# Designs tried in a protein design run: designed miniproteins, single chains, continued (4). Part 49

Each design is a single chain, and the fold is of that chain. pLDDT is the mean over its residues in the fold that is shown.

## One batch from the design tools (miniprotein)

Design m13671
Fold by ESMFold2-Fast:
Structure m13671 (fold): chain A 74 residues (1-74)
Amino acid sequence: MEKVLLKLAPLSREEAEYVVEKLEEEYGITLSEEEREAFVERLSSAPVALLVSKETAEEIKKTLKAPVEITPIE
C-alpha cells in the first residue's frame, strides 16, 4: 500500500487514543498500556507526523476534529 505522511496538530486525549488504535490496526500490533499512554501523551503534547497508508490517513482525517494534513511520500 502507498504510504503518506499524516501531520497532526496537538490532539485531545480522546482523539490521541483513537489515533493510537488506528495505528495498532494499520501495523497489526498491540501496544502495552505503558506504550499506549506514552503515545497518547506524545500526540496530545505537540504536533506529530506519522507514516501511514493513504486509506488510514483519510479515515483519521474524516474522524478527527483537530487539523490534519496529508502529504504524499516519494
Scores: mean pLDDT 80

Design m13672
Fold by ESMFold2-Fast:
Structure m13672 (fold): chain A 67 residues (1-67)
Amino acid sequence: GEEDKEKLEKLIETGRGLALAAARTLLGQDEAEVRVDISETKLRVTARTAAGEVVLEGDLSNHGIKY
């Protein structure tokens, strides 16, 4: 439904922000290629930098999102 789309969009935006913040804080990198992968049960956000990758993974079922 509409609410599930809003929840997913907010989770994606939050995940992107956290991955970028982690890349800056942990890897000292201001620039990262951010990739978002969504499966039926999981959201994965990857920030890839010259110094390495930050991967954040969440279970969509824990957020009440149904696919």
Scores: mean pLDDT 74

Design m13673
Fold by ESMFold2-Fast:
Structure m13673 (fold): chain A 68 residues (1-68)
Amino acid sequence: MEEIITQVHALGIEAQEQARRLGLSPEQRQAIADVAHSGYQAALAAKTEEEARAILEETRARLAALLA
């Protein structure tokens, strides 16, 4: 569980750093920050490892789409 939560947090940090490096608009950077924050909060609230893994995969997919 803790390892998965750490992975969600790391994905959010890396996505936000990549968005700044790419010079994305303030609106796009806010969208990325919102997805990262929501994913992390959801992972913290997860009751099972399976739920946390689903949140990790959903967060990864959403962040990848926003950075494309």
Scores: mean pLDDT 86

Design m13674
Fold by ESMFold2-Fast:
Structure m13674 (fold): chain A 86 residues (1-86)
Amino acid sequence: DQIKANLEQARKLVMEEMDRLNASEEHKNILEEQFNLALSEKDIVEQMLKFEQVIAAVRDLMKKAGASDAEIAEVQKRLREIYFSK
């Protein structure tokens, strides 16, 4: 399942970025929960909507961890590229 593999790759990227920013375990747990919601969706449209919720959570939590708007935009771009990769 390519989409599940892509979501796991996206999760890994996000966790590495949060670790780099020295984010709290609480914030990392919120992101893990959001990824699990996307991974559990069986409908492709609902899965994409849950992934957009992941993107929004990444933005908010990276900002709280002190990331710049440019850094957040780059991570969001990379996450979308990973999700839509074949």
Scores: mean pLDDT 84

Design m13675
Fold by ESMFold2-Fast:
Structure m13675 (fold): chain A 68 residues (1-68)
Amino acid sequence: MSVEEEMREVGEKVVEWLKENNASEEEQQLYLGIFAAEAREALREAGYSEEEVERIVRELVKEMQELL
């Protein structure tokens, strides 16, 4: 599994947790921000370029927002 695929799976679990806990819009935005920061670090450590990191994280966050 690629780091990108791992981050997508983590994102889906974050969305599930937010829904199960009836998270407010403010809490949703907070946890999406935390996820984005963690995903950026994981992708950088895996050797992705800064351009790829920014693109992938934006796509993942957008997908998470659509699932909320």
Scores: mean pLDDT 85

Design m13676
Fold by ESMFold2-Fast:
Structure m13676 (fold): chain A 64 residues (1-64)
Amino acid sequence: MSKEEIELLILLYEIARDSTEYVIERIKKKHGEENKKELIDQLRKSKKILDKKIEELKKQYEEL
């Protein structure tokens, strides 16, 4: 995979991460954190997976 391809993948995952965070904030504002805790916890888990993918791609980029 080229550096340019890795940069584009990092951008894609960062957008997905930021969109997930935005959705969490919207749910908290509309329903409150306690009322939607299970859904918020699932989205937080998804965000952590995205954070790990970003870190892996950044490491791969540095090794090229």
Scores: mean pLDDT 85

Design m13677
Fold by ESMFold2-Fast:
Structure m13677 (fold): chain A 86 residues (1-86)
Amino acid sequence: SGMKKEELLRIIKKQAEKLGLDKREVAEKLREVLRLYTEEGVSTIEYMEKYGADPAVSLAATILTEMEKLGLSEEEKEEIIEEIEE
């Protein structure tokens, strides 16, 4: 994607506002999708197929997909989640 971490964070905040989603709810769903991905081997595609009707879940899975495309470390992913929470 060529997207920088700072650009991704800006896009996340903008999308959450556009969708009327609470930033803390987005951060909570993002932590859950990351946990399922890293600990239980649930892909972002599989998660979206099961839970993507919830817009916070859909946004969270999209965020994780973009983080993976950027090659972000686990530490960098957590930093973005913390920034979403404020």
Scores: mean pLDDT 76

Design m13678
Fold by ESMFold2-Fast:
Structure m13678 (fold): chain A 84 residues (1-84)
Amino acid sequence: MDELRELAKKLYNAKTLEEAISLINEIIDYVKKHITNEKLKQEAIDFLNKFIEELKKNPAYVQYLALKAARGIEYLIEKMKKEE
C-alpha cells in the first residue's frame, strides 16, 4: 500500500508525458504483483491502460490526466481496504 501511495504522489507531480506513462506502468506492475482479487486487478489494469491511451492522444493535458489517474489510484486503495 505505501508503495502504491508513493507512486500516486509522484503521478500528481508528473510534468511530462514520458514521466506520467512510466509511473502508470509502475502502478500496473504493482497491481499485477500485489492485488490478489482478479476482478479488482483487471478493473485497475483496464483503468490505467485507458489513461495511458488518453495521455498519448492529449499530451497537452498531461498534468490534468495524471491528476485524474492519481485520484483513481487513491480510490483503488480505499476500495482494497473495504474488501479486506
Scores: mean pLDDT 78

Design m13679
Fold by ESMFold2-Fast:
Structure m13679 (fold): chain A 66 residues (1-66)
Amino acid sequence: SSMVELVRRQAEAAIRAAEAGDLFTAEIHLSLARAVLGIAKAIGDEEAAAEMEPLVREAEEAVRAA
């Protein structure tokens, strides 16, 4: 799924930015990942949403810990 791949890339970018101390960039990537997850849920793509949720959660935890 292209949407799952997009969320994975955005989540990974958010984690990298958070680890580098760039919280502004981390929040941008996290916001994009959340937006795509929201779209998947809105259109009823439960399988894609289930794959996206742990990726977004990991990125949220990394940003919170930074």
Scores: mean pLDDT 90

Design m13680
Fold by ESMFold2-Fast:
Structure m13680 (fold): chain A 57 residues (1-57)
Amino acid sequence: SKAEEYLKKINELIEELDRRYRQLVAEGKPQAEIDREVGKLLLEISELLVKYEEAKK
């Protein structure tokens, strides 16, 4: 179903978020840079969550 496709993509982005966060922290990046990069992925996840909820109806 379309909902399952969105859920799979959300899970992939959550894994990417965790990986990216760990990498930025390990590299000693400033919090502002971490927040910016993480914020991009969180926005994409948020948009897919809206699509997932609509597809479940």
Scores: mean pLDDT 86

Design m13681
Fold by ESMFold2-Fast:
Structure m13681 (fold): chain A 99 residues (1-99)
Amino acid sequence: SKEKEIKEQLEKYLAKVKKLLDAMVEEGLMSEEEAEEVFERLKKLIEEIIKTEDKEKEEEGKKLVEEILEKLIKDTEKGVKALEKAGLSKEAIEGLRAA
């Protein structure tokens, strides 16, 4: 079903985000507690967006992404290493190096 396909895509996305957050903790860009909080907030927001299509929850999601990006940009060398450990594309890594 379409709902099952959406769930599978979101689970894959959450797994990639989890790898990135874990890599950011290893590189010292955030604490384990901060990474767990961000991951739980993102997971809850995604579940609520699926259930309600709430535009306010989409804005909360954007703010979480901005928080992650700000930490990555603050130390770009550590940010690049975190992205590499998370298995993100070379293009994403090169984009961060240019920032």
Scores: mean pLDDT 72

Design m13682
Fold by ESMFold2-Fast:
Structure m13682 (fold): chain A 104 residues (1-104)
Amino acid sequence: PKYVALALVKFSRPVTPQELADAAEKALRDLGYEILQKTDRQVVGRAPDGSVITVTGLPNGELLVTVSADDPEKAAKLAQETALKIAEHLGREIVELKIRVFET
């Protein structure tokens, strides 16, 4: 991939990695993504534009969304949309959402 977006999400209350993985699967399916892989800590999906999204539940109850894309704006947008939809499925409020985009 030419660009990687990382979205780090903090919730008002910690969430288990398994809860995050389940919410991530539902969020990705709702957004029309194809689920490529699911574990108890991580979900990998493909967006309709072919971008790859990896959602990881961190041990501290935070969420990491990683998006690999050929366009930095699309990578950032997909990371943000995924994070917001996951928060919706968790019924949690986001306290902090930090997005960074890197050229690879």
Scores: mean pLDDT 84

Design m13683
Fold by ESMFold2-Fast:
Structure m13683 (fold): chain A 91 residues (1-91)
Amino acid sequence: MAEEEGREIAALLEAGIALPELSAEEAAELKAQAVADIAEATALLKAGEDPERARALLLRAQVLAVKLQGDKEAQAEVLAALRAARAEVAA
């Protein structure tokens, strides 16, 4: 389910990963990178190409979402993009 991606992110936070304090500019950069990674992974999955690379891109986007915990809006946008990607490839 789409909620499982959020659960994975929560598990990383529960593991006690120390996250740096982010500026608004740093949060915007991490959000842009995560959204770009999700878009590329979605294109690869829809094409049926390079599932290993697609998985690596989605994992990186999830890690970036964890780093965005201090910016609730940016984190929500990345999580929404991850859920949308799953819906698109679940055809």
Scores: mean pLDDT 74

Design m13684
Fold by ESMFold2-Fast:
Structure m13684 (fold): chain A 77 residues (1-77)
Amino acid sequence: SMAGEALRQAAEAQAAMDAATTAEEARKYGDIAVDSLRRLGELDRAHREFFEASAAAVAAKAAQKATELENKQRQAA
């Protein structure tokens, strides 16, 4: 199902974001997870607010992780 595919993509992208070792990877997988969660909200409008809140939380986490990875690289220079 389209919802099952989006749920799988969101879970896999979040796991990849958590495992990211570069800012580029963190942003890439964060974006994929956000897009998948927003799609879940479109498919299930009764839970749209929940999926939009989850997408916002993932976006914030991805941005924070990317910044931390960039700062770590700058401090090593």
Scores: mean pLDDT 86

Design m13685
Fold by ESMFold2-Fast:
Structure m13685 (fold): chain A 103 residues (1-103)
Amino acid sequence: MKKKAEELLEEAKKAYRETVELAKQIEALPPSASVEKVQQLLDKAEEAYRETSAYVEGAKYWASKLSEDEAKKMKEEADKILEEAREAYNRARNKAEQLIAQA
């Protein structure tokens, strides 16, 4: 049970890193970026964020089968990953919407 929660938490961390990287790419786009390129990057960022959310949910589910102390620690780590991924995705989405509106 603990190993399953840890595996899902590691997958959440990978998806989180992808979400942050895609968000940085969107934030670095010039105003001249094509709507197609902006939309493709935003779609990828949304998918990575969705995967982060799914893995966080899975990690929390399997963590709930552990001792109360272990469950709390893993849930806190999972919630932090999700919150940071959400902030990165929201910044990227706002930037992408601004770029699309200017095109």
Scores: mean pLDDT 87

Design m13686
Fold by ESMFold2-Fast:
Structure m13686 (fold): chain A 88 residues (1-88)
Amino acid sequence: MLEFVRELEEIPSEGVVLDEDSPLLAPGQPGARAGLRAGDRILAVDGVPIPNLETLLSALMSPGTHTLLVVRDGKEYRVDVEGGPIKL
């Protein structure tokens, strides 16, 4: 479940924007189960900035719960995602 943090006055240009075909959004995948959607911008995983999709996927392939910092519709959210092997 996404936890609302704050409304943003400046929209970040950094991070990774999820598309509709993202492996993380496939049915049963961790991102979909956590409530992530196409258009979500992932800024950080466990407080570490995410510059590209490869870094995001690598971080989420580690087992255990990871906390993502997400921007959706000009608002910042935290979301916990269960990491592990992602089926591409």
Scores: mean pLDDT 74

Design m13687
Fold by ESMFold2-Fast:
Structure m13687 (fold): chain A 90 residues (1-90)
Amino acid sequence: SMSDVELEHLVEKLLKDLEEAKPEDRIPFVLEGHVFMVSKETLEKILSGEIRSVEELAEADPANREALLSLPPEVRAAADEEIRRLLSLL
């Protein structure tokens, strides 16, 4: 799992990536060491707190649904916690 310092750096990077991204761009979003290429719209929903879990992310981004839902239960739980911690820094 990421440290608070690593999550803070990730938040800063994601905010920059979101600002610089075109609507058609896919942005790397890392959860528990797994990289998911998300749309600008999906990243906006994550950073606004509209997407708060792996399940909500899978529903919002069909391209990543299978990969997200294939995460082992322990990895999914840890990823849910990373999303909560990330949102607490915003």
Scores: mean pLDDT 83

Design m13688
Fold by ESMFold2-Fast:
Order: C-alpha cells, then sequence, then structure tokens
Structure m13688 (fold): chain A 60 residues (1-60)
C-alpha cells in the first residue's frame, strides 16, 4: 500500500534480527541489501533503509 510503511517495517524487522542474532555485521547487511533489492521500493526509499540499517549495525 504505502512504500514508506513497508520501508519502516523492513528497518524494524532487521533491527530486531540484529539484536537477536550473533551473525557478523557484514553478513546481516548483505542479507538485508539482498532482501531490499527484491522489493518494489523506490530507489530513494531503498537507499534510506540501507543507510538506517548500516547506522544500526555500527551502533552494535
Amino acid sequence: KKEEELAQKVVEDFSKYLKESSADKKTVLKKANEYINSLNLREDLKQKVIKNLQDLVNKL
């Protein structure tokens, strides 16, 4: 329905995954990027989601 709502949900879902998973940061970001690329999101929203996830990973 709304691409922004979908983008926010993706960030929230991966944020939870990062906190619960013992996977290395690079692997988590790679999986997130592949998943986001499979979605029909606008390019600006994709970049925003990827940046938010990178920021979250860097805080760990």
Scores: mean pLDDT 71

Design m13689
Fold by ESMFold2-Fast:
Structure m13689 (fold): chain A 78 residues (1-78)
Amino acid sequence: SEKKKEMLEILKYIEKQSLELTSDEEEKKLIKETVKKLKEYIEKNPNLSADEFREITVKEGEELEKKLKEYEEKKKKE
């Protein structure tokens, strides 16, 4: 559906922007894994509402930010 295509294009944009902010391969991996999870969720839920898409994207984004922060803190202390 067109709605699914729009959601996938938003994820593609977010992935591109996020990957441009880092040169760290582990951070890139975490970003790609998060986007892949969101993409799979959209494919599994073809009738996903815009509000539901926003909610899952925010939730997964917050989880990714937490993982990235934990990785950076560990990297700087070792």
Scores: mean pLDDT 82

Design m13690
Fold by ESMFold2-Fast:
Structure m13690 (fold): chain A 72 residues (1-72)
Amino acid sequence: SSARQRALEEARQLELQSMSAYARATGHYTKGVAFLREGNEEEARKHFELADQYDAQGEALLAQAQAVRAAL
């Protein structure tokens, strides 16, 4: 049905947004580790906080995608 097709497209868009959020989280985690190796604990902390934030955002988006698919 057209409603089912729209729901599948919505789930795919949420999954892509989730992947983008996880990629941002990985980038911030990598920067945090680099700053920690340099002894810059303050900058490392900021990047780890951003990594956690984007990771949580990715999890929420993925959960939304799973809920959309489960309702089909």
Scores: mean pLDDT 92

Design m13691
Fold by ESMFold2-Fast:
Structure m13691 (fold): chain A 59 residues (1-59)
Amino acid sequence: AEVSLEPGGDAAARAYFEARLAADPRDGDVWDGYIAFLRARGLDAEAAALEARRAELLG
């Protein structure tokens, strides 16, 4: 895509990660990717919440 700022691009990425976690909720690589995505967006509180959920689910 030539446009770097895309309406709904972040929503599409979230939907992708959520769909992957729904299919395999124990896939640590998907959790790590989702957390990294949120941190890249500056969404530290949401990233921290996902890290807590990952730790509770995976150990």
Scores: mean pLDDT 75

Design m13692
Fold by ESMFold2-Fast:
Structure m13692 (fold): chain A 111 residues (1-111)
Amino acid sequence: MKVEVSLELDEERKTLTLTITIEAPTLELAQEVASVILNALFNGDVEGARRELSKHLSEEQVEKVVEAIETALKKLEEGYTLVLRIVLRSTEPGAEEQVIEMILTKADLEV
């Protein structure tokens, strides 16, 4: 399993775009990892995310995702808008790529 993270900060518009691409053997497994990331963002449970992600990802990949979540939560607290894109990809032949896109503010997370 592989995760890639991209962060784009627009200070003039107070917008942070976070793109997380999850490549897994199955879409079901990619969806499980996406659910962990979403739950961490909505609940601010970074340590819970680290624990759950460690079941699927290398230490380096876990830290990359955790740092991205922490950055997003910090920018939300500072009044930025978060544009979150999660790309779900399976290595199975013929599997369609799924994209989850959300626009979040501090009010959406109660953080």
Scores: mean pLDDT 82

Design m13693
Fold by ESMFold2-Fast:
Structure m13693 (fold): chain A 61 residues (1-61)
Amino acid sequence: MTKEEVLAALDELAEEFGLSPEARRQLRITVEDFDWTLEDIESIRKVIELAPEARAAARAA
């Protein structure tokens, strides 16, 4: 698995949920800084899908 694959999954997530440019930038930094995996991206996606409050927070961040 490459960082490019993780970043591509992040971009898909951001497009799907309409994340702000600031949220996208923060998540990209987090992916690079903490060596996130595809499992981490999937975990975030599930949280956003299950909790409307989390979805609103992701769009506002």
Scores: mean pLDDT 72

Design m13694
Fold by ESMFold2-Fast:
Structure m13694 (fold): chain A 80 residues (1-80)
Amino acid sequence: SALEAERRALAEEIGRELRVIGAVITVELGIRTGNKEMIREGARDLGLDVDEMLELVEAGRHDEVRARVREAAERKLAEL
């Protein structure tokens, strides 16, 4: 039915939004735990320069990483 198709489309849309939010959480958890693999994974999923994000983390510039992650997430959510 049309309603079932619409429900599936909405679930797929929400799924895409949750993946963006999940990437933000992954980077934040990586910063808090010192887990560089989580930072790489989340940055990659957000389309950020992984090497640049890791350099900022190594420099202790965590608030700058958070700002870039937020901006990238906002861009990706706006594209959905």
Scores: mean pLDDT 88

Design m13695
Fold by ESMFold2-Fast:
Formats: C-alpha cells, sequence, structure tokens
Structure m13695 (fold): chain A 100 residues (1-100)
C-alpha cells in the first residue's frame, strides 16, 4: 500500500540521518557544544519520525509525504559538510514546529 511505501521510506531516511549524526558526533570528539547540538538534533528527529508514523497510522498520507520531504531536506543538509551542527539543529526544530 501507499502507507507501507511511505513507512519504509521514512525508516530508510531516518537510518541515514542517524548514521550521519553519529559520524558528525565522532568528528566533534573535542567539541562538547557541537556534540550537544547533534544530540538535540537526534532527539528532534525522533519526534519528527513519531509524527510521520502517526500521520501514516491515521491515514493522513498528505501530511506523511510532507514530513518525509522535510526529512529528506534534513538529510541533504547533514550530507553537506559545510552546514554547521547549529544550522542542522535549527532546521530540525523548525520542521518539528511546522508539523505540530
Amino acid sequence: SRADELLERLREVKKRIEELIVKRYKENEDDEKKRKSLAETGETVNLIVLKGEEAIRNGDLEKAEEILRKMEELLELLEDESVSEEEVKKFAEEVLKEIE
């Protein structure tokens, strides 16, 4: 079903985001402030994913597709090494605010 397809895509994007957060966290071994921002980004991402799963469960596929698009945008930011941990955190927080 379309719901199953969206759920699988959401899980794939979440996994890639988590892998990039872990990578950035390891690269910032001596920067506690950056590590804190990454941890907070991870918490925000978990909340976004829960909202996406809720939208899928409720049959709100339009909202689920919007959440997936925002998660894909967040992934693109994390893949860009020039984007700071603070910018990534702000983007994730703005996404959560928009979908609540």
Scores: mean pLDDT 89

Design m13696
Fold by ESMFold2-Fast:
Structure m13696 (fold): chain A 81 residues (1-81)
Amino acid sequence: MEEGEKYIEEAKKKAEEGDLSSAIDYALKAMDIAGQLYDEGRLEDAAELYRKTAEALSLAGGHGQGLAGMAQTAADYLSKK
């Protein structure tokens, strides 16, 4: 969880700096951590991390929109059990 949140913070920082490629790379690392949480049965933590990843990717504008949509869908799915 803490490692995933660190990647989200880095993704937001890179998006604000205009480094969209690095922002997407950090967001993908956060999604990998969310997948590990899902495999561990930590569904609430996984859903929260996917949601935060979608928020970070939305800051990257059009380049992150598709991936942000996928992350939000994963968060919604896990939040519905």
Scores: mean pLDDT 76

Design m13697
Fold by ESMFold2-Fast:
Parts: structure tokens; sequence; C-alpha cells
Structure m13697 (fold): chain A 77 residues (1-77)
């Protein structure tokens, strides 16, 4: 399940709360996380973790990952 994958990766990278917020937001709106959306989100989390020493850059990667995931889900629906 794509939701399980993003929650596990989020926990591993220290972004479990962000992953939960994305999954909950999509479910509340009747949307299902796609494989492409999950990949885009996880890529954003990994880039945020790699840039954790720079808060602005890290937050930018998180925001882009969330936005890309939501956009891909909306395109699929």
Amino acid sequence: MNEKKVLEEGKKLGYESVAKLLVDHLKRNGLTLTEEGAKAFIEGLKKAKENSSNPVESQTHLSLGVRKAVDLVLEAS
C-alpha cells in the first residue's frame, strides 16, 4: 500500500508527522495516494533529510514533495 510506504519512510527519515498529515489529508478528501505521488513525496523527504543542516532548504524540499504528491493524486482522480 502506498500509504504504508510513505508512513514507514517518513518514520525512518524523522518526518513521520508530515507523512501522517499527507495521508490523513488525502483520505479526508476521498483521495487515494498513487504510486507516483508516494515516490515524489518520499524523494522530497530524502532531500529534506540530506539538507537538514539548512532549515530553509529542508522545508522547501518538504513543501515541494507534498505539493507534487497532491498534484499527482489530483491528476489521477
Scores: mean pLDDT 83

Design m13698
Fold by ESMFold2-Fast:
Structure m13698 (fold): chain A 101 residues (1-101)
Amino acid sequence: GSAETSFSFTATASGTYTIEVENEGEGSVEVTVTVTSATSSKEFTFKLEPGAIASATFDAAAGETYTVTVKASNAEGKATIVVRVLDENGNVVAETSFDVE
């Protein structure tokens, strides 16, 4: 199966932000994350086994709003996807989760 969600956040500081994607489910899944602003767009694709976590970084500008679109596809069983955005100090600034089967 496949599922998609999106969320947005505004960066409070310029710096390197981290996208973490975790599969807390029992099935494997392919996850594509797109981070888009008015000035940039960046895409990451991960294959996540049960319990796996993957991360990627992007540069953010203070005051800019980023939309994170998360698409889970090719699920082999039930997967629970948790997506976190961390600032340069490791603080979670945005988080979402959803199921795919």
Scores: mean pLDDT 85

Design m13699
Fold by ESMFold2-Fast:
Structure m13699 (fold): chain A 64 residues (1-64)
Amino acid sequence: PSAKEAGDALNELAKEKGKEPNELSREEIIEALQRAGVSREEAERLVERYGNDADKIAVAAGLA
């Protein structure tokens, strides 16, 4: 996915959960990234490396 698509997916899920993107749990971030077309393995790596930093995760997902 593009960084925009990954970021949009994180923002959309955060809105569904009544949270800010940086307040999403590890499982919620993985779910959002998979909706954007990121594999589960890659999504788990991004969360492990960047925690809940939605901006860094979105940029890195766009490079994957």
Scores: mean pLDDT 80

Design m13700
Fold by ESMFold2-Fast:
Structure m13700 (fold): chain A 58 residues (1-58)
Amino acid sequence: GPKYRVTHRIVVPGDPPIVYEPGTVLTMEDIARIAEVLGLSPEVTRELLLHNGGIEEL
């Protein structure tokens, strides 16, 4: 499946927060987990992270 590299630190709010460090490789399952916390779809979350430079496609 598609994979994405984290290009800047991603902090997902929560208690405890989820932190993804630069260089981490994310799958669509990881993006779906972020999407659940944000209340967005996985596809919208992926596009937002690509657009803001949080991830790059591998």
Scores: mean pLDDT 85

Design m13701
Fold by ESMFold2-Fast:
Structure m13701 (fold): chain A 81 residues (1-81)
Amino acid sequence: SEIEQLEKQLKESIERGKEGLKRYKEAKKKGDAIGYTGGALEAIGSLVNADLVLKKLKSKGVTSPYEPEFQKVAEEMGAKL
């Protein structure tokens, strides 16, 4: 269903956001400005997409099991970026 595809998209976007944050943190420790910038942009873009998908699910009356995970990653990103 469309809802199942949106939930898959949400999960994939959250995972990409986590990967971007990890790259950002590792690059920052190494002084890698290119990796730092790329990681930050990937994290931001992926979490913006996740937020949009989550809002679409909510507009359809769907409570996603990934919402708490999304919020934790978004909070970590806000603290680090």
Scores: mean pLDDT 81

Design m13702
Fold by ESMFold2-Fast:
Structure m13702 (fold): chain A 78 residues (1-78)
Amino acid sequence: MKVELVDVEGNVKTIEVKPEDSLEELAKKVEEQGIPLGPFAGIAIGLEKIGAPVSAEEFAEYHAKGGELEAEVAARSK
């Protein structure tokens, strides 16, 4: 299974992950690719494709700026 991410240069990267991998493991693999900003959208899309449920709180915590992104996502989810 693979996850598609966009790096800071706009290049699409593919990362192979197992369906049993946790959000933490996936985020770590993305960080190893040097994609500090890409994971904000890339991880969410990747998790949807691998069928792993994730809360806005969980992935916001995994992405550097956390709190304000969490609030914004929650506000727009209705």
Scores: mean pLDDT 52

Design m13703
Fold by ESMFold2-Fast:
Structure m13703 (fold): chain A 99 residues (1-99)
Amino acid sequence: NLLRQKRFEEAKEKYIEILKNSKNEEERWNAILGLGYVYLQQGKILEAAKLFNLVRKTSKFRSLRVSADSNLQLIENLTGEKYFFSAEESQAFLDKLLE
């Protein structure tokens, strides 16, 4: 479905724009969480898990860490698997998205 794919691409572009241009740290972390959710909706489980692990391990905002934990638990429930990524691996993935 082209319309569904277009909506996912538009959402990712919007979050990437926030990450490149916003100086608000909380807004940037919300954008990382939002990107993870878009990847999850696309069935891109590894990419989603990397972004959620980054928020969980690195964000100073407790509410966002809790949201990331909830999404990682959802991934475990859907797949039967736990996906572990270091903060360094997760940051490298985000950095590549921002190129």
Scores: mean pLDDT 87

Design m13704
Fold by ESMFold2-Fast:
Structure m13704 (fold): chain A 79 residues (1-79)
Amino acid sequence: SMTQEMEENLKRAEELAEEAKKLGNEEAYKYAQQAADYYRKAIELIKQGAPIEDIMSQAQKGEEYLKKAEELIKKKEEE
């Protein structure tokens, strides 16, 4: 379900935020938190029965910030 997918994405974003915090990577932490916020907004829109395009807009922003957080964490591991 879409709700399950967004909940899984939220969990990943929260896990990345915790990883970034442990590493002292403040920028990655901020991006991971932004990703989590967008996924929470998507879940709230699903609960409200909002249009699919509005839900997907929030989910796409979440994915963008999640990718930025992952790239920053990966870059630090490679350096």
Scores: mean pLDDT 85

Design m13705
Fold by ESMFold2-Fast:
Structure m13705 (fold): chain A 98 residues (1-98)
Amino acid sequence: MIHKMKVEMEAEKAEESDVPSTAADGTVIEGEIKRKLANGIEVKIKETVTVVNGKRKYKIEVEFEGEGDLSEVEELAKAAKKQIEEGTGAKAEITKLE
């Protein structure tokens, strides 16, 4: 069976010191990295920054896809969640997709 898990985090900068972006409202900046691990698990990391009403909205999505053992995919998803939460201070959510 193919197992898929996704880790998502969204954060909006609401800080007093935030300087308005010179980018137009509705501007979307995307970065995507795809790699396949030695154990056959595919990892897709997508980072999106959207400019909404002069503020920057950040979104990070990490998707894991693997065949066979769900526990390997689940452990990678948990590690990614921990790393995102520790690095950003924002809460990340894990979604199981099968």
Scores: mean pLDDT 71

